# Designs tried in a protein design run: designed miniproteins, single chains, continued (4). Part 6

Each design is a single chain, and the fold is of that chain. pLDDT is the mean over its residues in the fold that is shown.

## One batch from the design tools (miniprotein)

Design m12188
Fold by ESMFold2-Fast:
Structure m12188 (fold): chain A 99 residues (1-99)
Amino acid sequence: MSREEFEAEVLLAMASIYLYLARKFLEKGDVDGAAESLEKAIELLEQAYKVASPRMRKDILETAKQALEIAQKALQISPDNEKVKKVYERAKKLVEKLE
């Protein structure tokens, strides 16, 4: 494993932790907390994508799709929340870019 692949794996693991936090915030009805955790996860996934080998793109895509699913659920709960709309669009663009 290269140093860059290791860095990408660490970023991906951190993104997964923030997705877990986003789900927990949604369970509590904290849509703003969920949006903030999703934003951090997406930033980490964007960083992982820049340093990742092509082999890691599949794992990044799968995690990005999870972020999009959580963002969509948050948007269903709070359709007029600007933070949620913004994070949903970022997640959608990242998934489109990885496909």
Scores: mean pLDDT 86

Design m12189
Fold by ESMFold2-Fast:
Structure m12189 (fold): chain A 68 residues (1-68)
Amino acid sequence: GTLEALKTFVRLLTFYYLNEIEKAKDDPEKLKEIYEKAKSFLQSLRDEVPAIKEEVDEALKILDEKVK
């Protein structure tokens, strides 16, 4: 259903951002820019679709751990 598709989308999007962060690991300014854009987009998606809040919150946690 639609919720399953949205959850899959969040997982794929998280994987995309993780890959972009990995590519930028030697450029601290670019890494920070990618991370902030990822957080902003995921937070807005959570606000628009509260039903996927748990999936978005987990994605944000994964990205935060990768940037540490």
Scores: mean pLDDT 85

Design m12190
Fold by ESMFold2-Fast:
Structure m12190 (fold): chain A 107 residues (1-107)
Amino acid sequence: VAQLIADLTSPDVETRIAAAYALGALGAPEAVAPLIEALTDPDEEVRLAAIIALGAIGAPEALAPLLEVAKNDPSEEVRRYAAGWLLGNAKDPAIRQEALEILEQLR
């Protein structure tokens, strides 16, 4: 796990993507904070992998960071994935409603 967490900050984009998916597959709770940081990665595929990994882990602490991503990410695809994660993982009906509104805006 420690090596995969280190790989999330590799200069190699492919290494960062692979690390995010591997951390999600392992379901390691210690990866949650590093994966939340990966939501601000400059590469779109790394951000998508981080959303998928956080969804696989089911980390409630990711709710607020993912709502920010769903509203503000420059990529419509990344925003759509984040909103989808919120619908699948958020228990709060207000957060679910915001996610639905975001998805309605993303045609």
Scores: mean pLDDT 79

Design m12191
Fold by ESMFold2-Fast:
Structure m12191 (fold): chain A 91 residues (1-91)
Amino acid sequence: DPAAEALARATALIDERVAALLAQYKDDARVQQAIRRAAADVREEIEELLAEAVKNQRRINQAAIDALLASIPGRFEQALAAALAELARAS
């Protein structure tokens, strides 16, 4: 299932980013919470995009999957920036 494989690869890329950032910010619980929230938001977004493609009977081809996976770092940075901004407002 191309959608299931794409989701598994997306999850692996997100988990890799999370592990690197959590290691960098191991002593900052607030930033760790923002990182985990960003990861959850990106995972949900990717799941929704894949589900929508399947529902609308769009051809899920390798080029579309590769483009989606290539977007994950940018989506993660945007989600993390949003989570950090929310933490700053809550302070």
Scores: mean pLDDT 80

Design m12192
Fold by ESMFold2-Fast:
Structure m12192 (fold): chain A 72 residues (1-72)
Amino acid sequence: DPGLEELKKLYEEGVELVKKGEKENNPELVKEGLKILKEVLELLKRVGAPEEVLKELEEKIEEAEKVLKEIE
């Protein structure tokens, strides 16, 4: 499924942007990563992804939002 592969790439991109933003104290990069992760979460909910997958992504989003508050 090309859409599933694209979703995985978006997820990986979002995670890396958040990590880079935290390392560089760059709130713009964290915001970009958060935007991508939230988009991936919405798409995963629409396709009926397992609750465990959704919870894990929600926890990563919450952690990234905490990082953003600390550096913004």
Scores: mean pLDDT 82

Design m12193
Fold by ESMFold2-Fast:
Structure m12193 (fold): chain A 57 residues (1-57)
Amino acid sequence: SGRDAAVEALVREGGLSRETAERILDGASVAETARLAGVSRARARSLREGARVLSTM
């Protein structure tokens, strides 16, 4: 499923644990994603958008 691809993308691009990536996909906001990944809001939006596209395939 696209969910597993989205989790792997967040782990690889964000340097996140699988558990944290799953939390982001389960409804974390852009601001929460930025805090969890330790990145800017712009980067967090990019990561979340890419993961969301993958999870809907």
Scores: mean pLDDT 74

Design m12194
Fold by ESMFold2-Fast:
Structure m12194 (fold): chain A 81 residues (1-81)
Amino acid sequence: EIEELLEQAEEAVRAGDLETALELLRRIAKKAEEEGLYDIAKALRNTVEWLESNPDLPDSSKRGVLARTLREVREALEEAK
């Protein structure tokens, strides 16, 4: 379920486990695509690709980007109802 994966990703970001957070974002993107939520899937993939292309960024900056993306995804899922 997307909601369960989203909750796990939010936990990983709070714990500073950025590798787990990125893996969860990839899983959420795949599930979103399977469910026809293409804008959400694209946003998540763009965030993952950007972070992977900028590995030398401070962890605080990476956490900020992840937290913002997860918030936007949560809001988009609520609006889709």
Scores: mean pLDDT 82

Design m12195
Fold by ESMFold2-Fast:
Structure m12195 (fold): chain A 60 residues (1-60)
Amino acid sequence: MVTFTIRTSDVRRLIATALRIMGEVPEAEISLEGDTLTVTVPDDPEAIAIVEELKAEFDE
């Protein structure tokens, strides 16, 4: 299992990202708490790549 954390004050953007991850990685476990989105995915390279790509949009 691999866990990713995305933090932003834009909660609407976090919700949109959570919904997209749920659509593309249905086995992902998602927790949204305030300004923090925590995503846990299986050790699947494709699932990891999808979440890393989405997280990169917040780190740029």
Scores: mean pLDDT 79

Design m12196
Fold by ESMFold2-Fast:
Structure m12196 (fold): chain A 62 residues (1-62)
Amino acid sequence: DRIIEAAIELNEEKGAEKTTTRDIAERAGVSVGTVYRHFPSTAVLVTSAALIKIGEEIDKEL
């Protein structure tokens, strides 16, 4: 939950290409190891955050 929220916030602030697993861990207040325990890769985490954001945007446009 907190990890996904941090990923969404960072992706909105500076984009996926500038967002690292370490930045997400720091924003969420957890270790990098904890992030990897919940998500097998940074790509999976970024994809999940992007899908949630897209869902929010279509709800606001409709």
Scores: mean pLDDT 68

Design m12197
Fold by ESMFold2-Fast:
Structure m12197 (fold): chain A 78 residues (1-78)
Amino acid sequence: MEKEIEAEELLALARMYLWLLKKLVEKGASEEEIKEVRERLERILEEARELAKELDEEKAKEVEREIEELRRELEEAL
């Protein structure tokens, strides 16, 4: 349960950074600012993926699906 909450927190944080990234792109922010937010988001997604390995198979698949969705949205936003 605790690790499930940690995974949910990481995914929520990733969604916040994705939102911020989309806003920076819309505003025409510098490549450096976009890169910093993107690198932070990618790091969070990597942490979530590693944490998923410690979860039940069902929960792990759910987390992995959300990570793939966020990665797809990240690529679409850039």
Scores: mean pLDDT 83

Design m12198
Fold by ESMFold2-Fast:
Structure m12198 (fold): chain A 72 residues (1-72)
Amino acid sequence: MSKEELAQKYTEEGKKYLEEGKYEEAIKKFKEALDINPNNDEAISAFLASLMYVKDKELRDEALKYLNKILK
Protein backbone atom coordinates (compact mmCIF):
# COMPACT_ATOMS: atom_id res chain seq x y z
CA MET A 1 0.00 0.00 0.00
CA SER A 2 1.39 3.41 -0.97
CA LYS A 3 1.63 6.28 1.53
CA GLU A 4 -1.00 8.14 -0.52
CA GLU A 5 -3.37 5.14 -0.34
CA LEU A 6 -2.75 4.80 3.42
CA ALA A 7 -3.46 8.51 4.01
CA GLN A 8 -6.70 8.21 2.00
CA LYS A 9 -7.69 5.09 3.98
CA TYR A 10 -7.22 6.94 7.28
CA THR A 11 -9.19 9.93 5.94
CA GLU A 12 -12.07 7.61 4.93
CA GLU A 13 -12.01 5.85 8.34
CA GLY A 14 -12.07 9.26 10.04
CA LYS A 15 -15.07 10.33 7.95
CA LYS A 16 -16.88 7.13 8.96
CA TYR A 17 -16.27 7.88 12.65
CA LEU A 18 -17.42 11.48 12.09
CA GLU A 19 -20.67 10.20 10.53
CA GLU A 20 -21.14 7.89 13.56
CA GLY A 21 -20.63 10.82 15.99
CA LYS A 22 -17.35 9.33 17.25
CA TYR A 23 -15.47 12.62 17.10
CA GLU A 24 -12.49 11.53 19.24
CA GLU A 25 -11.79 8.49 17.01
CA ALA A 26 -12.36 10.65 13.92
CA ILE A 27 -9.70 13.14 15.10
CA LYS A 28 -7.26 10.28 15.74
CA LYS A 29 -7.71 8.97 12.17
CA PHE A 30 -7.35 12.42 10.62
CA LYS A 31 -4.14 12.94 12.64
CA GLU A 32 -2.81 9.66 11.21
CA ALA A 33 -3.67 10.84 7.68
CA LEU A 34 -2.02 14.25 8.30
CA ASP A 35 1.12 12.60 9.73
CA ILE A 36 1.53 11.06 6.27
CA ASN A 37 0.45 14.14 4.25
CA PRO A 38 0.18 17.38 6.31
CA ASN A 39 -1.03 19.36 3.25
CA ASN A 40 -4.08 17.15 2.64
CA ASP A 41 -6.90 19.73 2.39
CA GLU A 42 -9.62 17.07 2.81
CA ALA A 43 -8.07 15.68 6.01
CA ILE A 44 -7.46 19.21 7.41
CA SER A 45 -11.08 20.24 6.73
CA ALA A 46 -12.46 17.03 8.26
CA PHE A 47 -10.13 17.38 11.28
CA LEU A 48 -11.40 20.92 11.90
CA ALA A 49 -15.03 19.81 11.46
CA SER A 50 -14.53 16.99 14.00
CA LEU A 51 -12.87 19.39 16.46
CA MET A 52 -16.00 21.61 16.53
CA TYR A 53 -17.95 18.74 18.17
CA VAL A 54 -15.31 17.73 20.76
CA LYS A 55 -16.31 18.82 24.29
CA ASP A 56 -13.19 17.43 26.01
CA LYS A 57 -10.89 20.41 26.64
CA GLU A 58 -7.70 18.31 26.93
CA LEU A 59 -8.30 16.51 23.63
CA ARG A 60 -9.24 19.81 21.93
CA ASP A 61 -6.09 21.55 23.23
CA GLU A 62 -3.92 18.61 22.09
CA ALA A 63 -5.55 18.63 18.64
CA LEU A 64 -5.05 22.40 18.24
CA LYS A 65 -1.40 22.08 19.30
CA TYR A 66 -0.94 19.35 16.68
CA LEU A 67 -2.58 21.49 13.97
CA ASN A 68 -0.39 24.50 14.86
CA LYS A 69 2.72 22.27 14.56
CA ILE A 70 1.87 20.92 11.08
CA LEU A 71 0.74 24.36 9.77
CA LYS A 72 3.84 25.96 11.32
Scores: mean pLDDT 79

Design m12199
Fold by ESMFold2-Fast:
Structure m12199 (fold): chain A 81 residues (1-81)
Amino acid sequence: MSTIELLEKAIELLKEEQKKTGKEYISLEEVREILRKSGLSESVIEEVLEEIKKKLKEGSDEVSFEDAIRAIKTYIRKLEK
């Protein structure tokens, strides 16, 4: 499977988690777990999390599901050059 297919799977899992929990925000550790569950390599997980960290508020470990999904989509676009 391509890295892009695994990133698309991660987006689907994030959408399912948001629908299941009804939460607006998700912790970085929960995002990391979803990325691992998707089958992504640790190096790709860390690169995606660095993109997501740019969206965190100072003193917060949480990101909105919308911002997490947007960060993953941004990373996919960087790979599709």
Scores: mean pLDDT 81

Design m12200
Fold by ESMFold2-Fast:
Structure m12200 (fold): chain A 78 residues (1-78)
Amino acid sequence: VSEEELDAEVKRALGLIYYYLAKQALEKGDTEGAIRDAEKVRELLPPEEASRVLQELIDMAKELGYEETAKRLEELLK
């Protein structure tokens, strides 16, 4: 495993951790925490994977009634 490959794997693993933390934040009503964690997801995951899991967060926010949070998360897909 090259240092580049190991760095990519670590970034992806960390991005998935932030995705999980963003979901937990939404469940607890910590909408600002969820957005901060979602920003890390955008930075750390490959673009296609980031878009997919960010869409899941948007859908979850809408289901929970956090409409403004869902709109802010949609900006991360631009």
Scores: mean pLDDT 82

Design m12201
Fold by ESMFold2-Fast:
Structure m12201 (fold): chain A 58 residues (1-58)
Amino acid sequence: SAAAREAEVKRLEEELEEAERKGVLAHIQGDEESLRRYQERARELRERLLELDPSVRF
């Protein structure tokens, strides 16, 4: 349903924001491994969001 899709989009947007925030913290701490993992997670979340709503821009 449209409501279920909207809920999934909102959840993915929240997960993306968290991944980006954790990536920034990893960068500040010099944790290159965690930074790389959070950057990869953010990329996957952006791809998923584009599949659900192609109008989304980052």
Scores: mean pLDDT 82

Design m12202
Fold by ESMFold2-Fast:
Structure m12202 (fold): chain A 118 residues (1-118)
Amino acid sequence: LIFDGKYEEAIKKLEEQLKKDPNDANTWLALGQAYLYLGKYDEAKEYYEKALEIEPNAAAYNNLGQVYLKMGKYEEAIEYYKKALEIDPNNIDALLNLAEAYEKLGKYEEAKKYRELA
């Protein structure tokens, strides 16, 4: 999705999918992602948390970390990226995002370590 009108259309379709299958964690993840791109961080967080209630997974934890990173809550972002890595230690996106969060905190040695692991 490249602009707001397309995000709104996608959200509407995803909400219709949830009416048919409310237990599809991937649909909740897609809703969270759409709201994150719209800058609606509280809604994005809520939808990612819903995906985690259905099925704990590395993607949902990584995406929650991204929400906190966008909100400037870098320490909370680090906690969620680490949870993603507990499920999938080879998650390159989580490793790179964790490095970025450490860099935002001025912890350059930790940032370097996680970039080297990716």
Scores: mean pLDDT 83

Design m12203
Fold by ESMFold2-Fast:
Structure m12203 (fold): chain A 90 residues (1-90)
Amino acid sequence: MKELEELKKEAEELEKEAKEARKKAVLYGATSGLYRMRAEVLKIAGGKEEEIKEALEKAEEYEKKAEELEKKAKELEEKAKELKEKAKEL
């Protein structure tokens, strides 16, 4: 029965990591949106082209980080599900 407890504990840890990854993905997605908004405000106000470019580059960086974290969360969730299914078979 120790194997059942170990599988459950590992699944819980993976679910926790997935939850944190999803929270970070939402935060990075929101940050990306703020940088895109900054770029639009700078365009309207006649801001410097370099500042607009920097804001858009930051938006793209955070969007990519959000997507990577979303994929990681999905992988962790799938692995946790597999471990829970194995625990039920014991």
Scores: mean pLDDT 85

Design m12204
Fold by ESMFold2-Fast:
Structure m12204 (fold): chain A 72 residues (1-72)
Amino acid sequence: MSLEEIIEELEKLAEEARKLGDEELAEKIRRFVEGLRKVLESGDPVQIRVAIAEGEKFLKEVKEKIKEIKEK
């Protein structure tokens, strides 16, 4: 998955968290996305690779948390 795809999926999840009333989760996701965008803008291939790995892990954690909220 590319860094741009990770950013896109996280933005969709931030919107979903907001619709579910979890403003704290939505804010946390948006702050993480802002960090990823700064790495993408830097053009540093090493930082981009690390950001992709960290972004994929965070994406998985966020998906699980949203699933837990929805099961309520």
Scores: mean pLDDT 83

Design m12205
Fold by ESMFold2-Fast:
Structure m12205 (fold): chain A 96 residues (1-96)
Amino acid sequence: MEVLANATGELTFDPTARPGEPVEAGEWVRGTLTVTTREGKTYTVGAEVGFDAAGTRLEVRIEGDREAAEVAKAYLEAAAAQAGITIERVELVIVE
């Protein structure tokens, strides 16, 4: 999929994640990512996000339907680029 300009996304982390504490380098945080495209289509995927030791490189694992996973990947790549964060690895786990 192409980069989703003007898409909106909401990433909700697992409630077991401690609010107000930063994710430590090398730690993975599980959450749910919901992406709404300009066409009004909404996609929800499971997401795990890990930061490299420097905290500036991002690893992402996305779990969902093929279309939803590809949309979420494109959104996260665009958001990371806008924030100046390098995505080191993106894994797509397609669930049936």
Scores: mean pLDDT 63

Design m12206
Fold by ESMFold2-Fast:
Structure m12206 (fold): chain A 61 residues (1-61)
Amino acid sequence: DVAEELRRAAEAGDREALQLVAIRLVSEYNVPVERAAELVARALAGADPEELAAEVEELLA
């Protein structure tokens, strides 16, 4: 589940994993590039990983 992958990457502060998740959101799930970039930027800024995962789940619902 890409939302769970984002949550874990955000918790770990793993920039490489966050970039991979962003690529998957855009290429596999047709999420707009600007939205995927916003999610990654917020994760790197210390946003709540659970809130970010919930937003991704809503985007993919």
Scores: mean pLDDT 84

Design m12207
Fold by ESMFold2-Fast:
Structure m12207 (fold): chain A 70 residues (1-70)
Amino acid sequence: MEEAEKALEVLTEAFRKLVELIKQGKSIDEAYEEAVKIANELAEKYGLSDEQKEFVLKRIKETYERLKKL
């Protein structure tokens, strides 16, 4: 349960940064790169498992690919 909460917090922070950077006029590609970087840093800080980290990164990538098709 606690690990799932940490993974969701990491995902939430990564998406928050993605949206912030897009609002600042950064490209979707630049926003995605920074979101991935933050997700990796927070995953290490919170001690996420490899499975939880992969879950977070997959969700960020899926969102990025959908945004590029809009």
Scores: mean pLDDT 81

Design m12208
Fold by ESMFold2-Fast:
Structure m12208 (fold): chain A 90 residues (1-90)
Amino acid sequence: WTPEDIALLQQFLKEHPNASAEELLEKAEELRESNPLAAAQLYGLAVQKAIEEGASEELIERALEALAATSPLGQRLAEGIRGARAVEAA
């Protein structure tokens, strides 16, 4: 993690403490090329927020796909979250 990535995340969350899953996804998409580590964390937060808000399965899946696309670690995290949700739904 760079100090810049952490500062960008903290500033956004401070300015938008009630940011919706969609707002988190939009910010992550903006940062994808310039700050990929910050983008990956925002995608992770978007997944968590979408689940907490009871967002549509489409939005949750979009966030998971975006997280998986960030890195091999993001792919593993997305797979773990999908697995955990499948167990909870059973």
Scores: mean pLDDT 74

Design m12209
Fold by ESMFold2-Fast:
Structure m12209 (fold): chain A 63 residues (1-63)
Amino acid sequence: MVGGVYRAVVDHTATSPEELSIKEGDIVEILGVSADGQRVLARIIGTGEEGWVPAGVLEPVPE
């Protein structure tokens, strides 16, 4: 599913320029998903920073 608001459940440090560094508790908007579902393109709410993160580090935030 593309779109919606998610929360980081663990810290993730970017290992390449295309990746986004996030911290546990960061709220992100999902902009896209890789073809294999392993990565998502996310934007941090409040900072506007964008990048790819592993899908497994995020969970949906209830509305």
Scores: mean pLDDT 77

Design m12210
Fold by ESMFold2-Fast:
Structure m12210 (fold): chain A 58 residues (1-58)
Amino acid sequence: SEEKKKELEIAEKSLEAATGVSLKDLSLEEKIKFLLEFVLGREPSEEELKLALERVEE
């Protein structure tokens, strides 16, 4: 979905701006984990990480 794609892009940009970390140098799993941690404000569960990876890998 366009909305999901936009949300992830904004979250990635926000995280890069806030932390100075380049997400492009990380593996897909590490990127998703960082984005989820940032968005949720907590460590993501294994289920949340798996669900997010499924959506991004599509």
Scores: mean pLDDT 70

Design m12211
Fold by ESMFold2-Fast:
Structure m12211 (fold): chain A 76 residues (1-76)
Amino acid sequence: APPLTLLDARLEPRPVPQEYVEEGKRILAEAGLDTDVPDEVHAELALGVRAAKQAGVEMTDEQIRAVYDALLEQHA
């Protein structure tokens, strides 16, 4: 790999994994939320739900709505 000291994972444009986008759309539909939002919102929501599940936390619909609202503000 080229020796770039200023380049890290945060600075690289990473493609949004389509599997997480599809998962996020399902989560939003199940929670009765609008699915017509940016792919980044879908992917980040799916990642958040997966991370919570791995930590042994079952997210409620209210918690999913709160994360969704925060992600919309971040990506609007």
Scores: mean pLDDT 71

Design m12212
Fold by ESMFold2-Fast:
Order: structure tokens, then C-alpha cells, then sequence
Structure m12212 (fold): chain A 59 residues (1-59)
């Protein structure tokens, strides 16, 4: 993952945790929502791929 994709995931994780949500339990679609909210814009393809890998790594 690029540095930008990693930062986007970290910002989204903090935002979700501030709302009392368990980051490790969020679905791929929910991760994309929090990433978009944290960035203030739709996530790039690299960020979307990083979010998909995050969900797959939980298995």
C-alpha cells in the first residue's frame, strides 16, 4: 500500500473508534464510508484496494 492509502485507513479508523465502533468488525462497504468521511472525498483505487486487503486480513 502507498503511504497515502495507509494514512487514509488510519484516519478512518480513528473516526470510527471516536464513534464507538469496532474497526475490526466493519465490513468493506463500511470501511469505504469512513474513509470517504475522513478524506472528505471518494477514496482512490489504491485506497479501495487497501480497504479490501484490510477486510481479507481479518480471516
Amino acid sequence: ATAGARQALELAKKLAEEQGLDWSKLSFEELLEYIEQALGRPPSGGVVKAAEEEVKSRQ
Scores: mean pLDDT 78

Design m12214
Fold by ESMFold2-Fast:
Structure m12214 (fold): chain A 63 residues (1-63)
Amino acid sequence: VEIVSTPLTPQALVDYAKELIKKYKPKKKITIDLSNYRGLGVGRGYEDIEKAIKKANETGKPV
């Protein structure tokens, strides 16, 4: 699992993504791209991370 972030990505989103990855431990390589989150729509960043993990589960492996 890979997290893509920039220096402008809120640390809270990076931490949340790491926490969910640590909790669910998806077996497939999943890229969570946070490079477009720069303080705008931070709450949607949390939703997008959750949806990414859900989508990985739907594609054939529990996350």
Scores: mean pLDDT 64

Design m12215
Fold by ESMFold2-Fast:
Structure m12215 (fold): chain A 62 residues (1-62)
Amino acid sequence: MKEEIDRLAKQLEELAKRWEELGYTDIAEVLREGAKKVRDAKSLEEAQKIVEETFKKVRELR
């Protein structure tokens, strides 16, 4: 389970890097904050919820 949570956090970090390279630093920052919260998650279900909330915030910026 920790390995799966770490994988989700790394995916958000990688997406943040891509958005930053495109000049969207606001989106990149939201994704990095999401990754930090995912790493602090107590369960896979909590981590998935954080990912969903993070993508919702990204959609609100665009």
Scores: mean pLDDT 81

Design m12216
Fold by ESMFold2-Fast:
Parts: C-alpha cells; sequence; structure tokens
Structure m12216 (fold): chain A 71 residues (1-71)
C-alpha cells in the first residue's frame, strides 16, 4: 500500500469521480482539504494502482505525489 496526495481543481463532481476511482482500485480516501480553487486529497492505494491513479489525476488537471510506502 502507498499513501498519496492528489491535488485537483475543485469542480463539481471531481471528488466523487476521484473517490470512485480510488475505491474501484482497492484504495480508500483518508482526508480531503479544500484550498481555494483546489482540493487536496489524501488516499491509500495498492502500489499496482499507482500508475493508473497518477494518469487519472493528471487527466483531471491535477498532480499526484507519493508520501509513504507501507510494507
Amino acid sequence: MVVVEAVVPDRPGVLEELKAFVEKHGGRILQVEREGDRLRVYAVVPEDALEDLKAFVESLGGELRVLARIP
């Protein structure tokens, strides 16, 4: 499992789309913070889902970074 931070534009439905994607891939959202016109979302995901999640976040106009890897 990896802990990730996703920063995406705060637009209608974006959190629901991101939550659905994370849960579909066996992950879970840990925390959501609203920062002006952006959402900062913390999640835990399987390591094999990381590349797909990164591509999805980038398609939303966002950025993904890995914070920690859980053994």
Scores: mean pLDDT 85

Design m12217
Fold by ESMFold2-Fast:
Structure m12217 (fold): chain A 80 residues (1-80)
Amino acid sequence: GLEEKIKELEEKIEKIEKEIEEKEEELKKLMEELKTATGEEALKLIGEILRLIGEILDLERELERLKEELKKLKEELKKS
């Protein structure tokens, strides 16, 4: 039923939030490394940082879509 679908979406949201947190921790580590890096090493770290930012943004967009779907389902449940 509708409540079952809501639970499934909540579980998916929780998993994506954990993936974002994990990637944000990786990003933090690379940004710390960047503070002491110079030249070629700095350029490589910047490349990795930009890649992680892109991945985080993609996950955040997916999370936003799922949260919007969850809101619609919760509103439908309230109307029923």
Scores: mean pLDDT 87

Design m12218
Fold by ESMFold2-Fast:
Structure m12218 (fold): chain A 90 residues (1-90)
Amino acid sequence: GDAALERLRAIIAELEATTDPQRALALAEEAVDIAEDALRAGTATLETVRAAREAAMLALRKAGDDRRLILRAIGLVLRAIGLEIDLELR
C-alpha cells in the first residue's frame, strides 16, 4: 500500500540522517514491522519488503561495535529476508 511505502521511505531517510545507533535500531524495527503487517494484509510489494531490508541493513551499519545492537540488527535483517522469501513464494 502507498501509506506503508511512504512511511518506509520516511524511516529510511531518518535512518540515513541519524547518528544514534539505538534510534536507528528502533526505526529499523518499525520498518520491518510495517512490512510484516503489509505482507499479512496482502498489500506488500517487493519495494515494501526491500525497503524493510534496507532499513535493517542501515541499522546494522550504524551499530558500530555494540554487540547487543549488532545482534538485534542481524535479527531484523533475517526477518526482512524472510518476508522477501514469503512474498516470492506467494
Scores: mean pLDDT 88

Design m12219
Fold by ESMFold2-Fast:
Structure m12219 (fold): chain A 55 residues (1-55)
Amino acid sequence: TEALGRALIKKDTGASDEELEEIARAVREGDEERLARLAKRLGISAQDAVTALSL
C-alpha cells in the first residue's frame, strides 16, 4: 500500500511527511521529471520510490 511505501521511504531517508506526500503525488501523476528530482533530493533512485509506493 502507499502508506507502507511512505513508511519505508521515511525510515530509509528521514524524509518529512510533506516530502513523502510530494513524491507519492509525483508517482501517482506519472510526473517522471518531478519524481526523479525528488528521489535525487532524498538520495534514492526513482525506481526505488516507485517500487516502495506500489506495495
Scores: mean pLDDT 79

Design m12220
Fold by ESMFold2-Fast:
Structure m12220 (fold): chain A 70 residues (1-70)
Amino acid sequence: TIEVPGDATPGEIAALEKGHRASQGMQNREEFEIGEVGQRAKEGALNAGFSEEEAEEIGLIASAALAALQ
């Protein structure tokens, strides 16, 4: 639960909770998207005949590249 100031009005409390939930949703989506790109790159590498070790590295590079662009 989000920290609420002792002097906040009920409307301010509701706005803080809504904002916190929205920000958590956005952050979770961004992390999920980065992970999905890495997973797809790894699967593509495995399908192309790369070793599991090489595919893992390719997946990490793809995830890091997407994260660096954001």
Scores: mean pLDDT 69

Design m12221
Fold by ESMFold2-Fast:
Order: C-alpha cells, then sequence, then structure tokens
Structure m12221 (fold): chain A 70 residues (1-70)
C-alpha cells in the first residue's frame, strides 16, 4: 500500500508535467502514471545514499513518463 503523501506527490509530479508541456492526461492515463511513479519507490535500492537515490528517482520518473508518451 502507498501512503496518501506518496500519492499526492505523484499527482503533483503529473500536474507539473502537464503544465510544463501544455497537455492534459485522461483519468486512465493519470492513474497509470501514478502507479509508474509510485513503482520508483521500490526500484531503487536502500544501499544507495539518499541524495543519489533522490536524483536517480527523479531521472527514473522522467524516463517512465517519456516512455509512456512514446
Amino acid sequence: MYSEKQIEKAEKIIEDYEKKNNLTFSEEERKKLIDLILSTYTSIGDGVPLDVREEMRKKLIEQKINDFLS
């Protein structure tokens, strides 16, 4: 289960992306993107330093959104 805060952060990332790229996702697309963003919390190992982990997560999120739009 994901926390409400994690879901809110994922929602904000999508909203920021929509504003930046002047586009709007459908409800179904938003739901899929939220799931993809939330999956990044399980994809990066706990052995990585926090600063590096956050940078890797940001890069992974950007990549997943771009892949989804391809």
Scores: mean pLDDT 70

Design m12222
Fold by ESMFold2-Fast:
Structure m12222 (fold): chain A 116 residues (1-116)
Amino acid sequence: GVTIVESGGGTVAAGGTVTLKGVAEGNALGILGATWKRQRPGEPEQTIIVATSIRAKGIPERFSGSVSGKTAYLTIQDVVPEDTAVYTVEAVVGSTDPRRPLVGATGSGVQLTVTG
């Protein structure tokens, strides 16, 4: 099986830079694509990055996504209190199982809190 382990959350002051990570573990060869979603308190879940690095409509340039090997990254520059949310990565992962060479795996979410 494949799991995604998320990290990089916590409390950060406004104006800082945050890098959130999702690492594919288990039968993983590498991440082939990543979608990042956020859920703000009291709001519906919102897609922010698709196809690893493409910002969804209305998402500011300070958000960027990338993948290297088994790790998906979400970098948020110049964070504002509005960025306080749970961030979750959904990944398409290459697998060592020849019967299931591509698998979808979702991280558990990571809490980011931005203080003003």
Scores: mean pLDDT 89

Design m12223
Fold by ESMFold2-Fast:
Structure m12223 (fold): chain A 94 residues (1-94)
Amino acid sequence: EGFIRLAEKYEKEGKKDIAAFLYLQAGRFYLLNGDYEKAIEAYEKAIKVQPNSKLAYKGLAEAYRKLAESSTDPEVAEIYRKKAEEYEQKIKEL
């Protein structure tokens, strides 16, 4: 919904706080719409501009958990579950 494009513009201008906020909004939007891979991309961009963002790590954990639940391949589902657990652990360290 334009959040990522706007976030990229502010990131280039050095406005990292605004960019991180917009990436978080994009991630939330994609997550709620079931676009889990796009949500992951948006949250990863938020972490690049704000490495200690608990909200971004929570979003990543939720997106990976949803991918695990929707995966028909048990090996792929296990990889996504482990990724969610890694980000949940990261939140506790922040």
Scores: mean pLDDT 84

